# Designs tried in a protein design run: designed miniproteins, single chains, continued (3). Part 89

Each design is a single chain, and the fold is of that chain. pLDDT is the mean over its residues in the fold that is shown.

## One batch from the design tools (miniprotein)

Design m11080
Fold by ESMFold2-Fast:
Structure m11080 (fold): chain A 120 residues (1-120)
Amino acid sequence: SENDFKATLEKAKKEEEENRKKLKEALEKRDKEYMREVLKEVIKEEEEQIAEFEKLYNDPSLSEEQKEIAKEQIDGEKQIIEGLEMALNEKDEDRMLELLELIIKQEERQIEYLEEQLKK
């Protein structure tokens, strides 16, 4: 339903804001092991969001426009996970920090997109 669609977007936005906050805190602390634990946690949360948007994408009651939004969220979340996994496997601390800064910017763009869709 339209209410289920909007509820999923609101939940995703809130979770992205929480993930962004966690990533910013990890960046500020500059503790490599703490950063790895945060990255693992955020990857799991992003994977759960993909599952929710895949369920939404397969809902036959949704419009083609709503399905396209769900697909764009799935694709965006997958790109963020790739970045998070790259950061998690990075051995150089400075490069890991640079990757975290790029991921935070991707999260910010995703939040802005969700805010725009929620205004419709």
Scores: mean pLDDT 87

Design m11081
Fold by ESMFold2-Fast:
Structure m11081 (fold): chain A 82 residues (1-82)
Amino acid sequence: IQQYEEKIKQAQEEYERQKAALEAQKNAVYAKASGFSPEGAAVVRLVADDELRRGQNQLKEQLNEEIRAAQEAAQEAKRAAA
């Protein structure tokens, strides 16, 4: 059972790393956009915001699936021990 908790912790650490990378990517795009025309900057920022949102949703789903799988495995182990 301890091994499932370790798996969840690793999944959470990877999620935080990937989330930070997505935020850094958005910030880099925003910085580049500051040199564009107001209209061009607005479009680039909208695309960057959409990509960040999609990336965050994907990472959240991945984390939730990994946690669920670990919890299901832990429940299976408990049922086998009963």
Scores: mean pLDDT 79

Design m11082
Fold by ESMFold2-Fast:
Structure m11082 (fold): chain A 100 residues (1-100)
Amino acid sequence: MLAKARKVLEEARSLSPEEQLEKIEEIISEAIENKVSEKELLEIVEEIAKYVREVVPSLSEEEKERLAYLLEKAADIFKSLGYEETAEILRETAEYIKEA
């Protein structure tokens, strides 16, 4: 999953903001579906957090709100599954977006 996530995020950089959000959602959904290890999941969300910090300055307010909402929903799911550290990274990333 991690190598695929990195490739998808790299390819997403040339896409529209709406398509970038779709690719982030795809990575998160696949990670949940494939029940990746806690270590790999943590690495995947750290890559997403890094990507988000790089693209946030180019997003509209509406796109920022949508991305923050997506990450908050993902954090709630991961917390319910017991992945508290993963959930915390996603919450902190969503908070960063809201403050930007």
Scores: mean pLDDT 80

Design m11083
Fold by ESMFold2-Fast:
Structure m11083 (fold): chain A 71 residues (1-71)
Amino acid sequence: LTEEQRRDAELALIRMEIALAKLTGDAELAIEAVRRAKELGIELPEEDIETVLEIAEKAGEEAKKEAEEII
C-alpha cells in the first residue's frame, strides 16, 4: 500500500467505527475513532464530527466534554 492508499483505508475504517457507534450509542467507540483520526493526521468530514458530538451528548455530560476537548 502507498501512504495515500493506507490513509484512505484508515479513514474508511474510522468512518465505519463512527457509523457503528451511532447505531449502538457507543460514545466511547465514537470518541476513540476521533482520537485515532487525530493521531494519524486524518481530517474527518464535518458530518462525522457532528455525529460524534451527538452520540457523546446523548451519553452524558462527561462524554460530551471529552468529545469537545479532542475535536
Scores: mean pLDDT 81

Design m11084
Fold by ESMFold2-Fast:
Structure m11084 (fold): chain A 68 residues (1-68)
Amino acid sequence: SEERIIELLMKNTGLSREEAEFIVELAKKDGPNPSEEAIKEAMEKTGLSRELARNAIEGAGTLLKDGF
């Protein structure tokens, strides 16, 4: 469920709930292969590095694909 993905993101990255929800919304649009635009938006919104932002969206997208 989305709630489990949000909780996992918060736990693993230290993101707020609002920031984790934003990552999940990007993952819904792009799936596990985020665009450069999605990565940039995630970095700007959350302050994550490019690598962490990419990994967060990829992870969320994979979980959504397999369980959502």
Scores: mean pLDDT 85

Design m11085
Fold by ESMFold2-Fast:
Structure m11085 (fold): chain A 65 residues (1-65)
Amino acid sequence: MSVGQQITELILQALRAIEEGRSQEALRLLDRAEELVRGSDASPDERRAFLDTLDLLRDQARRVG
């Protein structure tokens, strides 16, 4: 599995956790996704897109917790 696929999977899991009201689980998943983004050999454009998405999801996670 590519790093991009792993990041996408973590984001989808975080979205599900947000929908279920599991704020702490969602934030944990987003933190893991950010670590993969920062440690990956992804392009600068891919990193920017992922980090922007993670920020939006963190805002949503905080609203449900």
Scores: mean pLDDT 81

Design m11086
Fold by ESMFold2-Fast:
Structure m11086 (fold): chain A 88 residues (1-88)
Amino acid sequence: LSEEEKKIIEEINKILADFKAGKISAEEAVKKLEELYEKFLSKKPSEEEEKIIKTAIVSALGQIAALERRQGKDELAEEALKKAEEIA
């Protein structure tokens, strides 16, 4: 992985950690992941780079959805899954 790719993965992991710690809401976490992905795409990454980062973001959105469903917040879970589907 390049330093740029490592930095993006670190940012994805930070967003998830902040969400799990209650520092940000599910809606804010989803928005931050979407903005991070759009910023990444604006740099015209290679197909392999895009595949790696897309997989990481989709996985992160899936984790947010799973946690929200466990709390009975099905609407927020569906929003996260919809964003994952749009990116996938």
Scores: mean pLDDT 82

Design m11087
Fold by ESMFold2-Fast:
Formats: sequence, structure tokens, C-alpha cells
Structure m11087 (fold): chain A 81 residues (1-81)
Amino acid sequence: SMKKEEIRKLAREAGASDEDIDILLKYDWSDEEFEKIVEAIKNGKLSKLINGLQQADSLLESGVVSEEEGEELRKKYIEET
């Protein structure tokens, strides 16, 4: 909860919409992934991260990728941001 509150605060300060923040907060991030998300926001890469996560979700919803492949894509977008 505390980590999700910190992400929400930082993302809002960076100009993210509540809808974009909800995309980011719907996942249970690891401590390492949380740190990378915070760094991405501070480096002005939030929009790139959100777009990547939305693309991964679209591929999962359309059945192009499995749930496991979707998790790997989300992790990759966090690492590459």
C-alpha cells in the first residue's frame, strides 16, 4: 500500500491522469520493479512505460500472448524504460 501511494504521488506530480496511474497500480510489483518504476517517473519516462504496459495488456486481451508472456513483456518494458 505505501509503495502504491508513493507511485501515485510521483505519477500525479509528473502530470499523469488517474486512468494512467490505475494502469500502473493494478499490478503487484516486486521491490526491484517498484524502484525501477520510481526511477522511470523521475527520468520523465512515465508515458513510455504506460504505453508499453497498455500494449502488453492489449496483446493479452486479444489472446496473442499467454498470461506468462504478458508478465514477461511488462517486466521487459520496466527494464527498458
Scores: mean pLDDT 78

Design m11088
Fold by ESMFold2-Fast:
Structure m11088 (fold): chain A 82 residues (1-82)
Amino acid sequence: SAAEKKEKLEEALKHLEEALKDPKNIESIRKAQEYAEEAGAEEAAQAARMALTFAKNNDLKGARSALEAAKKKVEEELKKLG
């Protein structure tokens, strides 16, 4: 449902914001990816997966860039839902 999709997107956004504060927080990035996938937000999920890869390789600049991209995509999907 639209309500379930919105809830999953809001959870993804919460975890993305936590990860942006600390890009070494692998669990926040993973949860953001999982919630974006559950919401069907393919572009956001792909960006979060990229952030996870960068973070695991200690590329914090790459991780931040990918997290910002994922956040933008989640916000765009939330805006479409109203």
Scores: mean pLDDT 89

Design m11089
Fold by ESMFold2-Fast:
Structure m11089 (fold): chain A 88 residues (1-88)
Amino acid sequence: APLDTGTVEGAMRVMELLDRYEGRAFEELKKAKSQEERDAIIDRVVAELRAATGNDALAERFGRSLRFMADNLEEIKKREEEVKKLLE
């Protein structure tokens, strides 16, 4: 059933769902070997969020964020390596 994003409870459920999808999608994007695979991952996540929330604008915005991450994947990996080095 679609979530009511207009309520605090609905917004919190959407945030929990976004956190879960962001983590999983980002790991899948890092493992993707082609632009076609990255596009398929983004399209799937957008479709799943649209179905779960009933909010097209939220799903499309999240899809754009994932595409930005995919396009900047090498720079994100470089930053993760820098953070990991600081934590060692």
Scores: mean pLDDT 73

Design m11090
Fold by ESMFold2-Fast:
Structure m11090 (fold): chain A 82 residues (1-82)
Amino acid sequence: MSDEEILAEARRIAEEATAAIADPAERARAVEAIMAVAREMIALGASREEVLGKVRRAGELIAARGGSREAISAALVEAMTP
């Protein structure tokens, strides 16, 4: 699977995981933050399975904590921790 295909699937997962965020601007910020991490993981040699797994976890943590900038930042740090 190409990097482009992995990123397309990652975006779909991020959008689905953040669907409960009522504020469109907060949801868009969450999706783009998750996608930035996905791109960095691919650049560092992460597999498709690793990228999609971390995207799903980040989305779930954001959905549980809310879509504020602070919640997004905290969720991404937690999702990216080994």
Scores: mean pLDDT 80

Design m11091
Fold by ESMFold2-Fast:
Structure m11091 (fold): chain A 90 residues (1-90)
Amino acid sequence: SKLEVEKEMMKLHDEFVEEYSKLYEKALEALQNGDKKSVAKYLEEIEKLAKETIEKLKEISEKYPEFKEKVEAEIRHIEESLKRFKEKVE
């Protein structure tokens, strides 16, 4: 149902935000300590998280075309979040 799809999208959003925040904190701590290798590792993990979340969102759009605009908006927010983080730590 539409309600179940909305719940799944909300779950994906919440899980992404929580994991992103944890990785962001770890990357900032590594940056402050001059640990460039750990910063690179956490950036790679954040990029992987975003890629996997975007893939799941695209699957929702393929099954439920009526959600395409909402999916595209969520993907854009994920991509903008990654860009901002990368600019801050580079």
Scores: mean pLDDT 87

Design m11092
Fold by ESMFold2-Fast:
Structure m11092 (fold): chain A 118 residues (1-118)
Amino acid sequence: SLEELLRQLAAALQAMVDAIENNEPLEVIEAELRRAAAALAEIQALRPTPSAERAYLEAMALFGELLAAIRAKDLKAAYEHLKRLVETLVNWPDLSPEEAALLRELLEPILEKMEELA
């Protein structure tokens, strides 16, 4: 279901931030980012509109920027890219108000934790 995919996306981003906090190997952090991107691809595939396709391409670019910042160990840049990614995700086209509220509830604590690490 879409709700399950939204929860999988949030869980992967949470695991990424937890891995950063715990100084896990880069491969672990990258694996969680790949899981988040995979969940987002499935979300886009469920409701493939031109607006969702544009949002997906923007989100994929932000995943790339986030990964580059993590590889550079620039946690301040990583926070800024994650913040923009979260904004893109909570404003995803064709989400119901309830789906958007769920995603905001799941992603806001993750973003707050990343800000603390930056």
Scores: mean pLDDT 89

Design m11093
Fold by ESMFold2-Fast:
Structure m11093 (fold): chain A 61 residues (1-61)
Amino acid sequence: SDELVEEGHRYAEQGDLDKAAEYYEKAIKLEPSSEYYFALSQVYKAAGDDKKAAEYREKAK
């Protein structure tokens, strides 16, 4: 699922946080990993959703 994670990174860099979250969630559904959960937590933190950011950060452990 590296391609989905790469697209998520691209959207996050462009400031499209909704698309970034969508692609990281797709990557997690195919292959859950601490790295993907951490990336999603950072997207939610940037979007101001501290509760979801904390939730996914805990899943990254």
Scores: mean pLDDT 82

Design m11094
Fold by ESMFold2-Fast:
Structure m11094 (fold): chain A 89 residues (1-89)
Amino acid sequence: KKLEELQKKLDELASKVYRWLAENETPEDAERYRERQIELAKKAKSDLDALLAQVEFDIEYARDKGYPDELIENLEEIKRLLEEVKQLE
């Protein structure tokens, strides 16, 4: 049940964050972020290390691009939730 709650929170935040990225990037980058959101929802329980690395990359990319602090905070929260899921494994 706790894992289901964490996965739901991950999906909600990933949907919000990657929707914003898709809307504010080029069409090519928008598709990449939509695919990443799908992979996060699909793989959250099976490939956590790869997902953590991807989210860390997204955080650094957002900082480099000067994206809103709220977006960066949501990416950091996604990372925290993934780390919690990993601890439950």
Scores: mean pLDDT 71

Design m11095
Fold by ESMFold2-Fast:
Structure m11095 (fold): chain A 96 residues (1-96)
Amino acid sequence: SASAALQAELEALVREAEAEPDPVKRLELLVEVLLRQAEALKSVLPEKAKEAGLDVTEEEIEERLKKEVLKAVEELAKELGIPEEVLEELKERVKK
């Protein structure tokens, strides 16, 4: 299934990140995990919101997901000691 394939792919990326000694490359792999998770959530959350009786748009959900990913990237970058210039390049990838 698509869900099982995504889970296996995310697990592989997390294992690669855990084995990566370069903190910049580790963060890039973790950003890839976050982006793939956000894309999967963007495909299911609008229907879940309607089932829950929430009056939110797909655009509002997408913007909230982008904000949460950006926050997670900033927190991970601080934890790993990533330079500001590298963090800004990764944030631009999330904003697309």
Scores: mean pLDDT 81

Design m11096
Fold by ESMFold2-Fast:
Structure m11096 (fold): chain A 64 residues (1-64)
Amino acid sequence: SAREEYLATLSPKNQEALLKYLEEQKKNVKLEDIAKEVGVSVKTLLELDIEAGVAELKAAVERL
């Protein structure tokens, strides 16, 4: 899936850091909810480069 592909672009350490960040900030935050809040498609969010994708996810989590 696109989500699995995006996570696979991250190092194992970065995958753990991102997932831990999302869990700590908001339990069960779904990419679909984040994409809706940001105003983009899930596909677009997953296709962002790693640094831009992480920044958008952080901003979306803060707005949720």
Scores: mean pLDDT 58

Design m11097
Fold by ESMFold2-Fast:
Structure m11097 (fold): chain A 67 residues (1-67)
Amino acid sequence: MEITKEKILEILSTEEGERLFVSLYLAGRINASGNKEEVAETVLKKIHVEKDEEVRKEVLELLEKLK
């Protein structure tokens, strides 16, 4: 499954997705405190640029759960 900005914005529109990204922010794993688009871009950089396998796994698990 390809993780796109649109998919992350879809997740952020759900309560479970918002909780996940708040948790990641509080744990210092993502550095985004702005709007949903800023959060989505930060998560995409973590996954595609920084190759953060744990963040990628959590996002994929949530995408599967929302199907």
Scores: mean pLDDT 72

Design m11098
Fold by ESMFold2-Fast:
Structure m11098 (fold): chain A 100 residues (1-100)
Amino acid sequence: GPGIEGLEVVIEFLEKYSKDEITVGVLRLGLAVAKTVNSVPSVSVLRLALDELKKVIKENPDIPKEEIIEALEGLLTAAEAAGDEALAEEVKKLLEEIKK
């Protein structure tokens, strides 16, 4: 479903650019659990993904905007599928800043 697909996009981005192998491993575990129970990823997993995305974006100014936008749109889709309105709003605000 869209929540799983959205988080997969985020994890693929983080595997390419993140130096935090432990956080990426935790996100992969959260994705595997969601796939196993055929549900949306947990809010805690999605919030961890946003925190790592913010860190990676800040530390890597040379990442193509298109890849950042794709990862954030994936996270937004996952947040909306999970019903986390607060997380979805935070991701939307970050998308607006990146698109400037």
Scores: mean pLDDT 88

Design m11099
Fold by ESMFold2-Fast:
Structure m11099 (fold): chain A 96 residues (1-96)
Amino acid sequence: PLPPLTPEEEKKLEEERYIDTIVMGELARRALAEAERTGEVVEATPELEKALAPEIERLKKEVRELLERGIEKEELERRVAEARAAIAAWIARVKA
């Protein structure tokens, strides 16, 4: 059993979930656009993973800044929904 989380820690975890979802959605959207251009699903290579690490960190910072600026709940929910849709579309694309 893990120690119980404080309400503040739970809120931070929920915010991190939103950040991760939005970032993964953006990556999925880019991967879909690349697959459409090349006609191929891009394979994860060590070089690609290394190249994407700084971009992922930059995207996470951008989303955190939006949350700190007090993004409207409707806009946040819309971005999360769009991100989930992009992730689902990417999963469908790799499934064949």
Scores: mean pLDDT 74

Design m11100
Fold by ESMFold2-Fast:
Structure m11100 (fold): chain A 68 residues (1-68)
Amino acid sequence: KKKEMLKNIVKTLTPEQKRAFLEAVKEAKSVDEAVEKAGEIYPQHKLLIEEAAKGLSVEDIKKAVEEA
């Protein structure tokens, strides 16, 4: 269910933002790293990304972004 929420949030991003988010997640070794990297790219959206990522693994986040 959290994965679906993240997928819906990612659908609101531009294609460029989605690509940058996916690249950040692919390079991350942990959820915290993925959130930090995404927050550096989109500081105004860090809280939104952080909330959506709660309880998800790095693989879940990657799949949600890819499926969006």
Scores: mean pLDDT 71

Design m11101
Fold by ESMFold2-Fast:
Structure m11101 (fold): chain A 98 residues (1-98)
Amino acid sequence: SVEELKKLLENYKEYYKDVYEENKEAFLKRAALELEKLEKNAEPTVNDFVSTQAEIEVMEEIEAPQALLEKAKAVREKLKAYLIATRDPELAEALLLL
């Protein structure tokens, strides 16, 4: 449900904020590496999409480098397109509401 996806999103945002507060450089470096892996992943999951959306929202709040934000948003759109094409219509609609 959209409510479950929103709860998952908030949990990922809290996790990313904790990682950022502990080490900003490690957070940004890890984000860049994970986005590169996701870009090459042929079968991304709903968790991958929600995690990426949470990471984007945290990166926007901390004013992360524009190039990294643009890459994250491009990866998000690719994950979203794949999930909409391969998952049921109810899940696709819920993803559009995030």
Scores: mean pLDDT 83

Design m11102
Fold by ESMFold2-Fast:
Structure m11102 (fold): chain A 65 residues (1-65)
Amino acid sequence: SVSREVADKLRAIGDQIEKELLKFIEKDGVIVVEPVTNSKAGIDAAKKVAELLQKEGIKAEVKVK
């Protein structure tokens, strides 16, 4: 789960990211972006979302399973 503010920013990122491939967890003010599967597509999507969140001033990191 993520805060409403982070959820609003994720919606603003737009339709180019397959958000259904990703799980988001907010811990200690950092958004952890985790692919639902260990596929290349899921990992690449997680990295792209974390980079976009960081560019918007949100602390984000990727956790691969």
Scores: mean pLDDT 70

Design m11103
Fold by ESMFold2-Fast:
Structure m11103 (fold): chain A 85 residues (1-85)
Amino acid sequence: MAEKLREDAELAREEAEKSSGKEKLRFLGASYGLLGLAYFEEGDYEKAAEYFEKAARLFEEAFGEDSPLAKFAREQAKYYEELAK
């Protein structure tokens, strides 16, 4: 349920606050990705795409554009953007 995803996103954000460097960016990206999934479950595809776009940028900054996490988040953002049409 979206509520559980929002709780997990908050926990990831708290871990980011305790972290630094690439690990901080990874936890922030995970938090935004979980929020994107929560919006998807609520049928808000536009917000889902927006939050996965935020996640992708953080993963790209941390690990590079060709990293698996960055690619996954970009693919999710595009998928939800198409659903929002």
Scores: mean pLDDT 86

Design m11104
Fold by ESMFold2-Fast:
Structure m11104 (fold): chain A 66 residues (1-66)
Amino acid sequence: MPLTPVEKRVLEYLLTYPVGTAVSISDLARKLGISPTAVARAVRALEARGLVGRDESGRVIRLVPP
């Protein structure tokens, strides 16, 4: 299945950072102009696909190369 528009925007934004950079859900919401709830939902879907992970603090980390 293709990514939803929100999932695609979150992943594309994470791809602008070096691999291993952790970004908070609140920072993603602020930078993308999307609600934290919508970002959290998108992150959960991307995590289920193996495209992102989360650190111990709940920050989002990209798992796929550019």
Scores: mean pLDDT 78

Design m11105
Fold by ESMFold2-Fast:
Structure m11105 (fold): chain A 98 residues (1-98)
Amino acid sequence: MDEEFEKIKQEAIDKARKLAREMAESRGLDPELAAQTAEAITTYLLDLSYRYYKKLVEEGKITPEEAIKLFKEDADRNAKIAAELGVGVAEVNQQAGE
């Protein structure tokens, strides 16, 4: 279970960074700031999701297999949200510099 969560988390972080960088570059924003912000947000949100699903498994409310599936779905959603937020931070940073 823990190894599967770590793999999903790392893949989501990599995806969030890539999406944020590509979106920021297309808009003339700071791609590294966007990517770093997306990584931080993805990491934070997935740490919360991991603790939540781990608790549900420990309480017998869901199976480990169900937890992995739900965590994968959360990781995919959160990576996209984090990428958009990372771009937003890069946009605000550029506006503040003007």
Scores: mean pLDDT 86

Design m11106
Fold by ESMFold2-Fast:
Structure m11106 (fold): chain A 75 residues (1-75)
Amino acid sequence: SREEALARLLHILRGYARLSSGHEVEFTEALREHAAAVLEANDWDVAAALETLLADYQPTLRLPPGESLPRVLGL
């Protein structure tokens, strides 16, 4: 469902931010709306939406040693 896709995307992004920076990102309603819009643009495909969002975050968020994107995705 759309709510499940959005919840999963936000959960993965929160985990990624924690692994990359060592602190939580504030997931405001604005970020939730943005995530939903990105999901809609990617036909509610969580993996494709995540790749799109991470392209915007990767310049500021780096994975710590020993972590990988598939692991952060929960794959």
Scores: mean pLDDT 62

Design m11107
Fold by ESMFold2-Fast:
Structure m11107 (fold): chain A 65 residues (1-65)
Amino acid sequence: SATVRRVVAHDLATLPEEVRAALLELARNPDRALAEQIARQIARTSGVRKSPEQVLAMGRELARL
């Protein structure tokens, strides 16, 4: 949905470079376990909680840039 796309774009702009690198790897090799690992990493570094579905969407949007 348009709402999900806007939220993902905003989140991508605020993420650390190391998290963005992990998201690009997820976009190349989609894996729910990796998405869950990245979600935990985001929670540890920024305090933001993301679902695996949101993390997978973030990887796809980042790869489109």
Scores: mean pLDDT 73

Design m11108
Fold by ESMFold2-Fast:
Structure m11108 (fold): chain A 91 residues (1-91)
Amino acid sequence: TTITAEIFDASGKRIAEPFSSSKVYTLMVGISLLFVAEDVKEEVTVVIEVSENADEVLAQLEEEFRRMGEVTGFEVEIKREGNTLTVTFRP
């Protein structure tokens, strides 16, 4: 299983290079570190694509992103379409 993340600002511009992991935890650590490194304080959208086991992996990612919203104080809006999860963080 490969999980790929892309991160966009409110205008749809990519703010970082895409990155991938085989593990939800490793991907979430990567996203968290990027939020710190880029000093994310405005609306951003994270687009996740999963190569296989999408239902299980996306369900776990949805829980982790909601938790990340609680910890960071961002409002989190999550939309799932097929093997893709779109997560919007609003301050």
Scores: mean pLDDT 81

Design m11109
Fold by ESMFold2-Fast:
Parts: structure tokens; sequence; C-alpha cells
Structure m11109 (fold): chain A 88 residues (1-88)
């Protein structure tokens, strides 16, 4: 758990040093593992569903470009959120 959080903090520092650093599909899995370690299982499941649906499309994009991809698929993202809220 502590090791996952340390890796997530290191990833955050990489993005602070280079905001145009390409997003990797593995970054979403690390974020999901960090969410689980923080006791946020719904957020972890959301991040894994985003990775499964959009991971290949956002892989190699900048964070700004990745956010724009998710914004273009807003209805699908909102459907995932609604499903997770219904399960909680």
Amino acid sequence: AAEVLARAEALGAEFEADPDRPVRREDLELAAEAAEALGLPALAEFLRRIRERFGDEIDGLTPEEAVEVLRSHKEEVEAIVAELKAAA
C-alpha cells in the first residue's frame, strides 16, 4: 500500500516536472491501485473502467489531450459513474 502511494507520488512529480509527459495506460492502473490504498474502491473501479474503455485511445497523449478525449465521450463516462453509484 505505502509502496503504491510512493509510486503514485513519483508519477505526480513527473507530471509536475513535464506537464506534456505522455499518459500511459499503466498510469491509470497505478492511479486505481492508489485509490484502493486510500480506501476509495469506487474511484479505483471507475479508473479501471476508464482504462478498459479508453486506455488504448489515450495512451501516448498528453494529459490535456487525454482529458479532451474523455470530454468527447462524456455520456459514456457519465454512464460508468451512474452504474458505480447504483452499485454503492
Scores: mean pLDDT 80

Design m11110
Fold by ESMFold2-Fast:
Structure m11110 (fold): chain A 102 residues (1-102)
Amino acid sequence: DPEELKRKKENIEFLFETLAERYERGADAYEKRGDLETAELFRKASELLKNAKDEKDIDKAYELELERYRLLGKSEDDLNALKKLHEDLLKLLKEKKEIEES
């Protein structure tokens, strides 16, 4: 059903946009407190997710988020949640590409 595939693609795009906006809000919060290094990692990850075309963009965003988590002293549970998010984003990007190529 072309309408169902269109809605699925739009839902995936909305999820990526929503996550990118959350990262931009994180960047603004850390910038206001003078943590420019953490703010820059948030902004770079946001840009990669907002403009994601290939799996490499998702992988690069994950590497930036891992660096941010290290700087902030995040727990193993936080690192495991981030890894799951990365795997979920790769799956969503693949589904979006399959819809665009059909």
Scores: mean pLDDT 87

Design m11111
Fold by ESMFold2-Fast:
Parts: C-alpha cells; sequence; structure tokens
Structure m11111 (fold): chain A 60 residues (1-60)
C-alpha cells in the first residue's frame, strides 16, 4: 500500500501543476476517496493530504 500511496501522490502533484485552486481541491478530494476505497487508515489519508498540500504550496 505505501508504494501505491506514493504513486498516487506523485500523480496528484503532477496534475496539480496545471490546475486551478478549485481543480486542486477536487484532485485531493478524489485521491483521498480512492485511498479510503483501498483500505487506507484515517491517519494515512490525513498524512497524504498534508503532504500533497505542502508540495502544492511550492508550486504557487
Amino acid sequence: MKEEIEELRKKVVEEAKNATPEQRSRLIFEAGRKLREMGASTKEIIDFIKKINEEIKYLE
């Protein structure tokens, strides 16, 4: 699962580079939903969202 979470994180960051703030919010929401479907814990989902938000911050 950790490898799958990391691959999903990379994909979301790449897609966020050309996205509006609203599209970025949608990408993060959909990624979080997918992680829940994959059986990720609440902590893993929170850590994932936090990490994505930090990386997106550096794209601004």
Scores: mean pLDDT 75

Design m11112
Fold by ESMFold2-Fast:
Structure m11112 (fold): chain A 78 residues (1-78)
Amino acid sequence: MSPDFERALEEMRELLRRAVELARQGDWAAAQAAFERAKAIFDDIMSRTAVPEEIREEMEKLIRETEEEIRRIKQEQA
């Protein structure tokens, strides 16, 4: 696999973890910013590189699972 895909995936993981942490702290603006930044990395790499299906699926899964977790936290804190 290309090191660029691994780097993008790890950067997305870090941003998505940070988004969940910020959501738990009630910092919804910062949580949303971190989440959107992770999505921007995904969109950027998909537009510039022929990403292997396996890596694309992992990235999509991370985004989906993080969105669900943030939604759950927001409901619990409402």
Scores: mean pLDDT 81

Design m11113
Fold by ESMFold2-Fast:
Structure m11113 (fold): chain A 87 residues (1-87)
Amino acid sequence: MEEDEKKIAEAKTVEELKKELGNIVVRVKMESSLLSPEKQKEIQKKIEELTREFIAMVKAGAPIEEIRKKVIERVREIWELLLKALD
């Protein structure tokens, strides 16, 4: 989580943000693979929402700082749900 936020903060371009977001999504999916199917579906839905919002903001020409803030907020939400489900 903290490392993911740092990588997002260090991203200077939309392409770098997309790469870091992709890395985070892969990690979240891997860690969620041991959860119940119902919890996996919940996490997957949140990933889909984040991806949709990211694409929408990029298409709208939102400032990179605004995109970073939204991605960090959504990533925190996803990690909190994942950690709660694992514990």
Scores: mean pLDDT 80

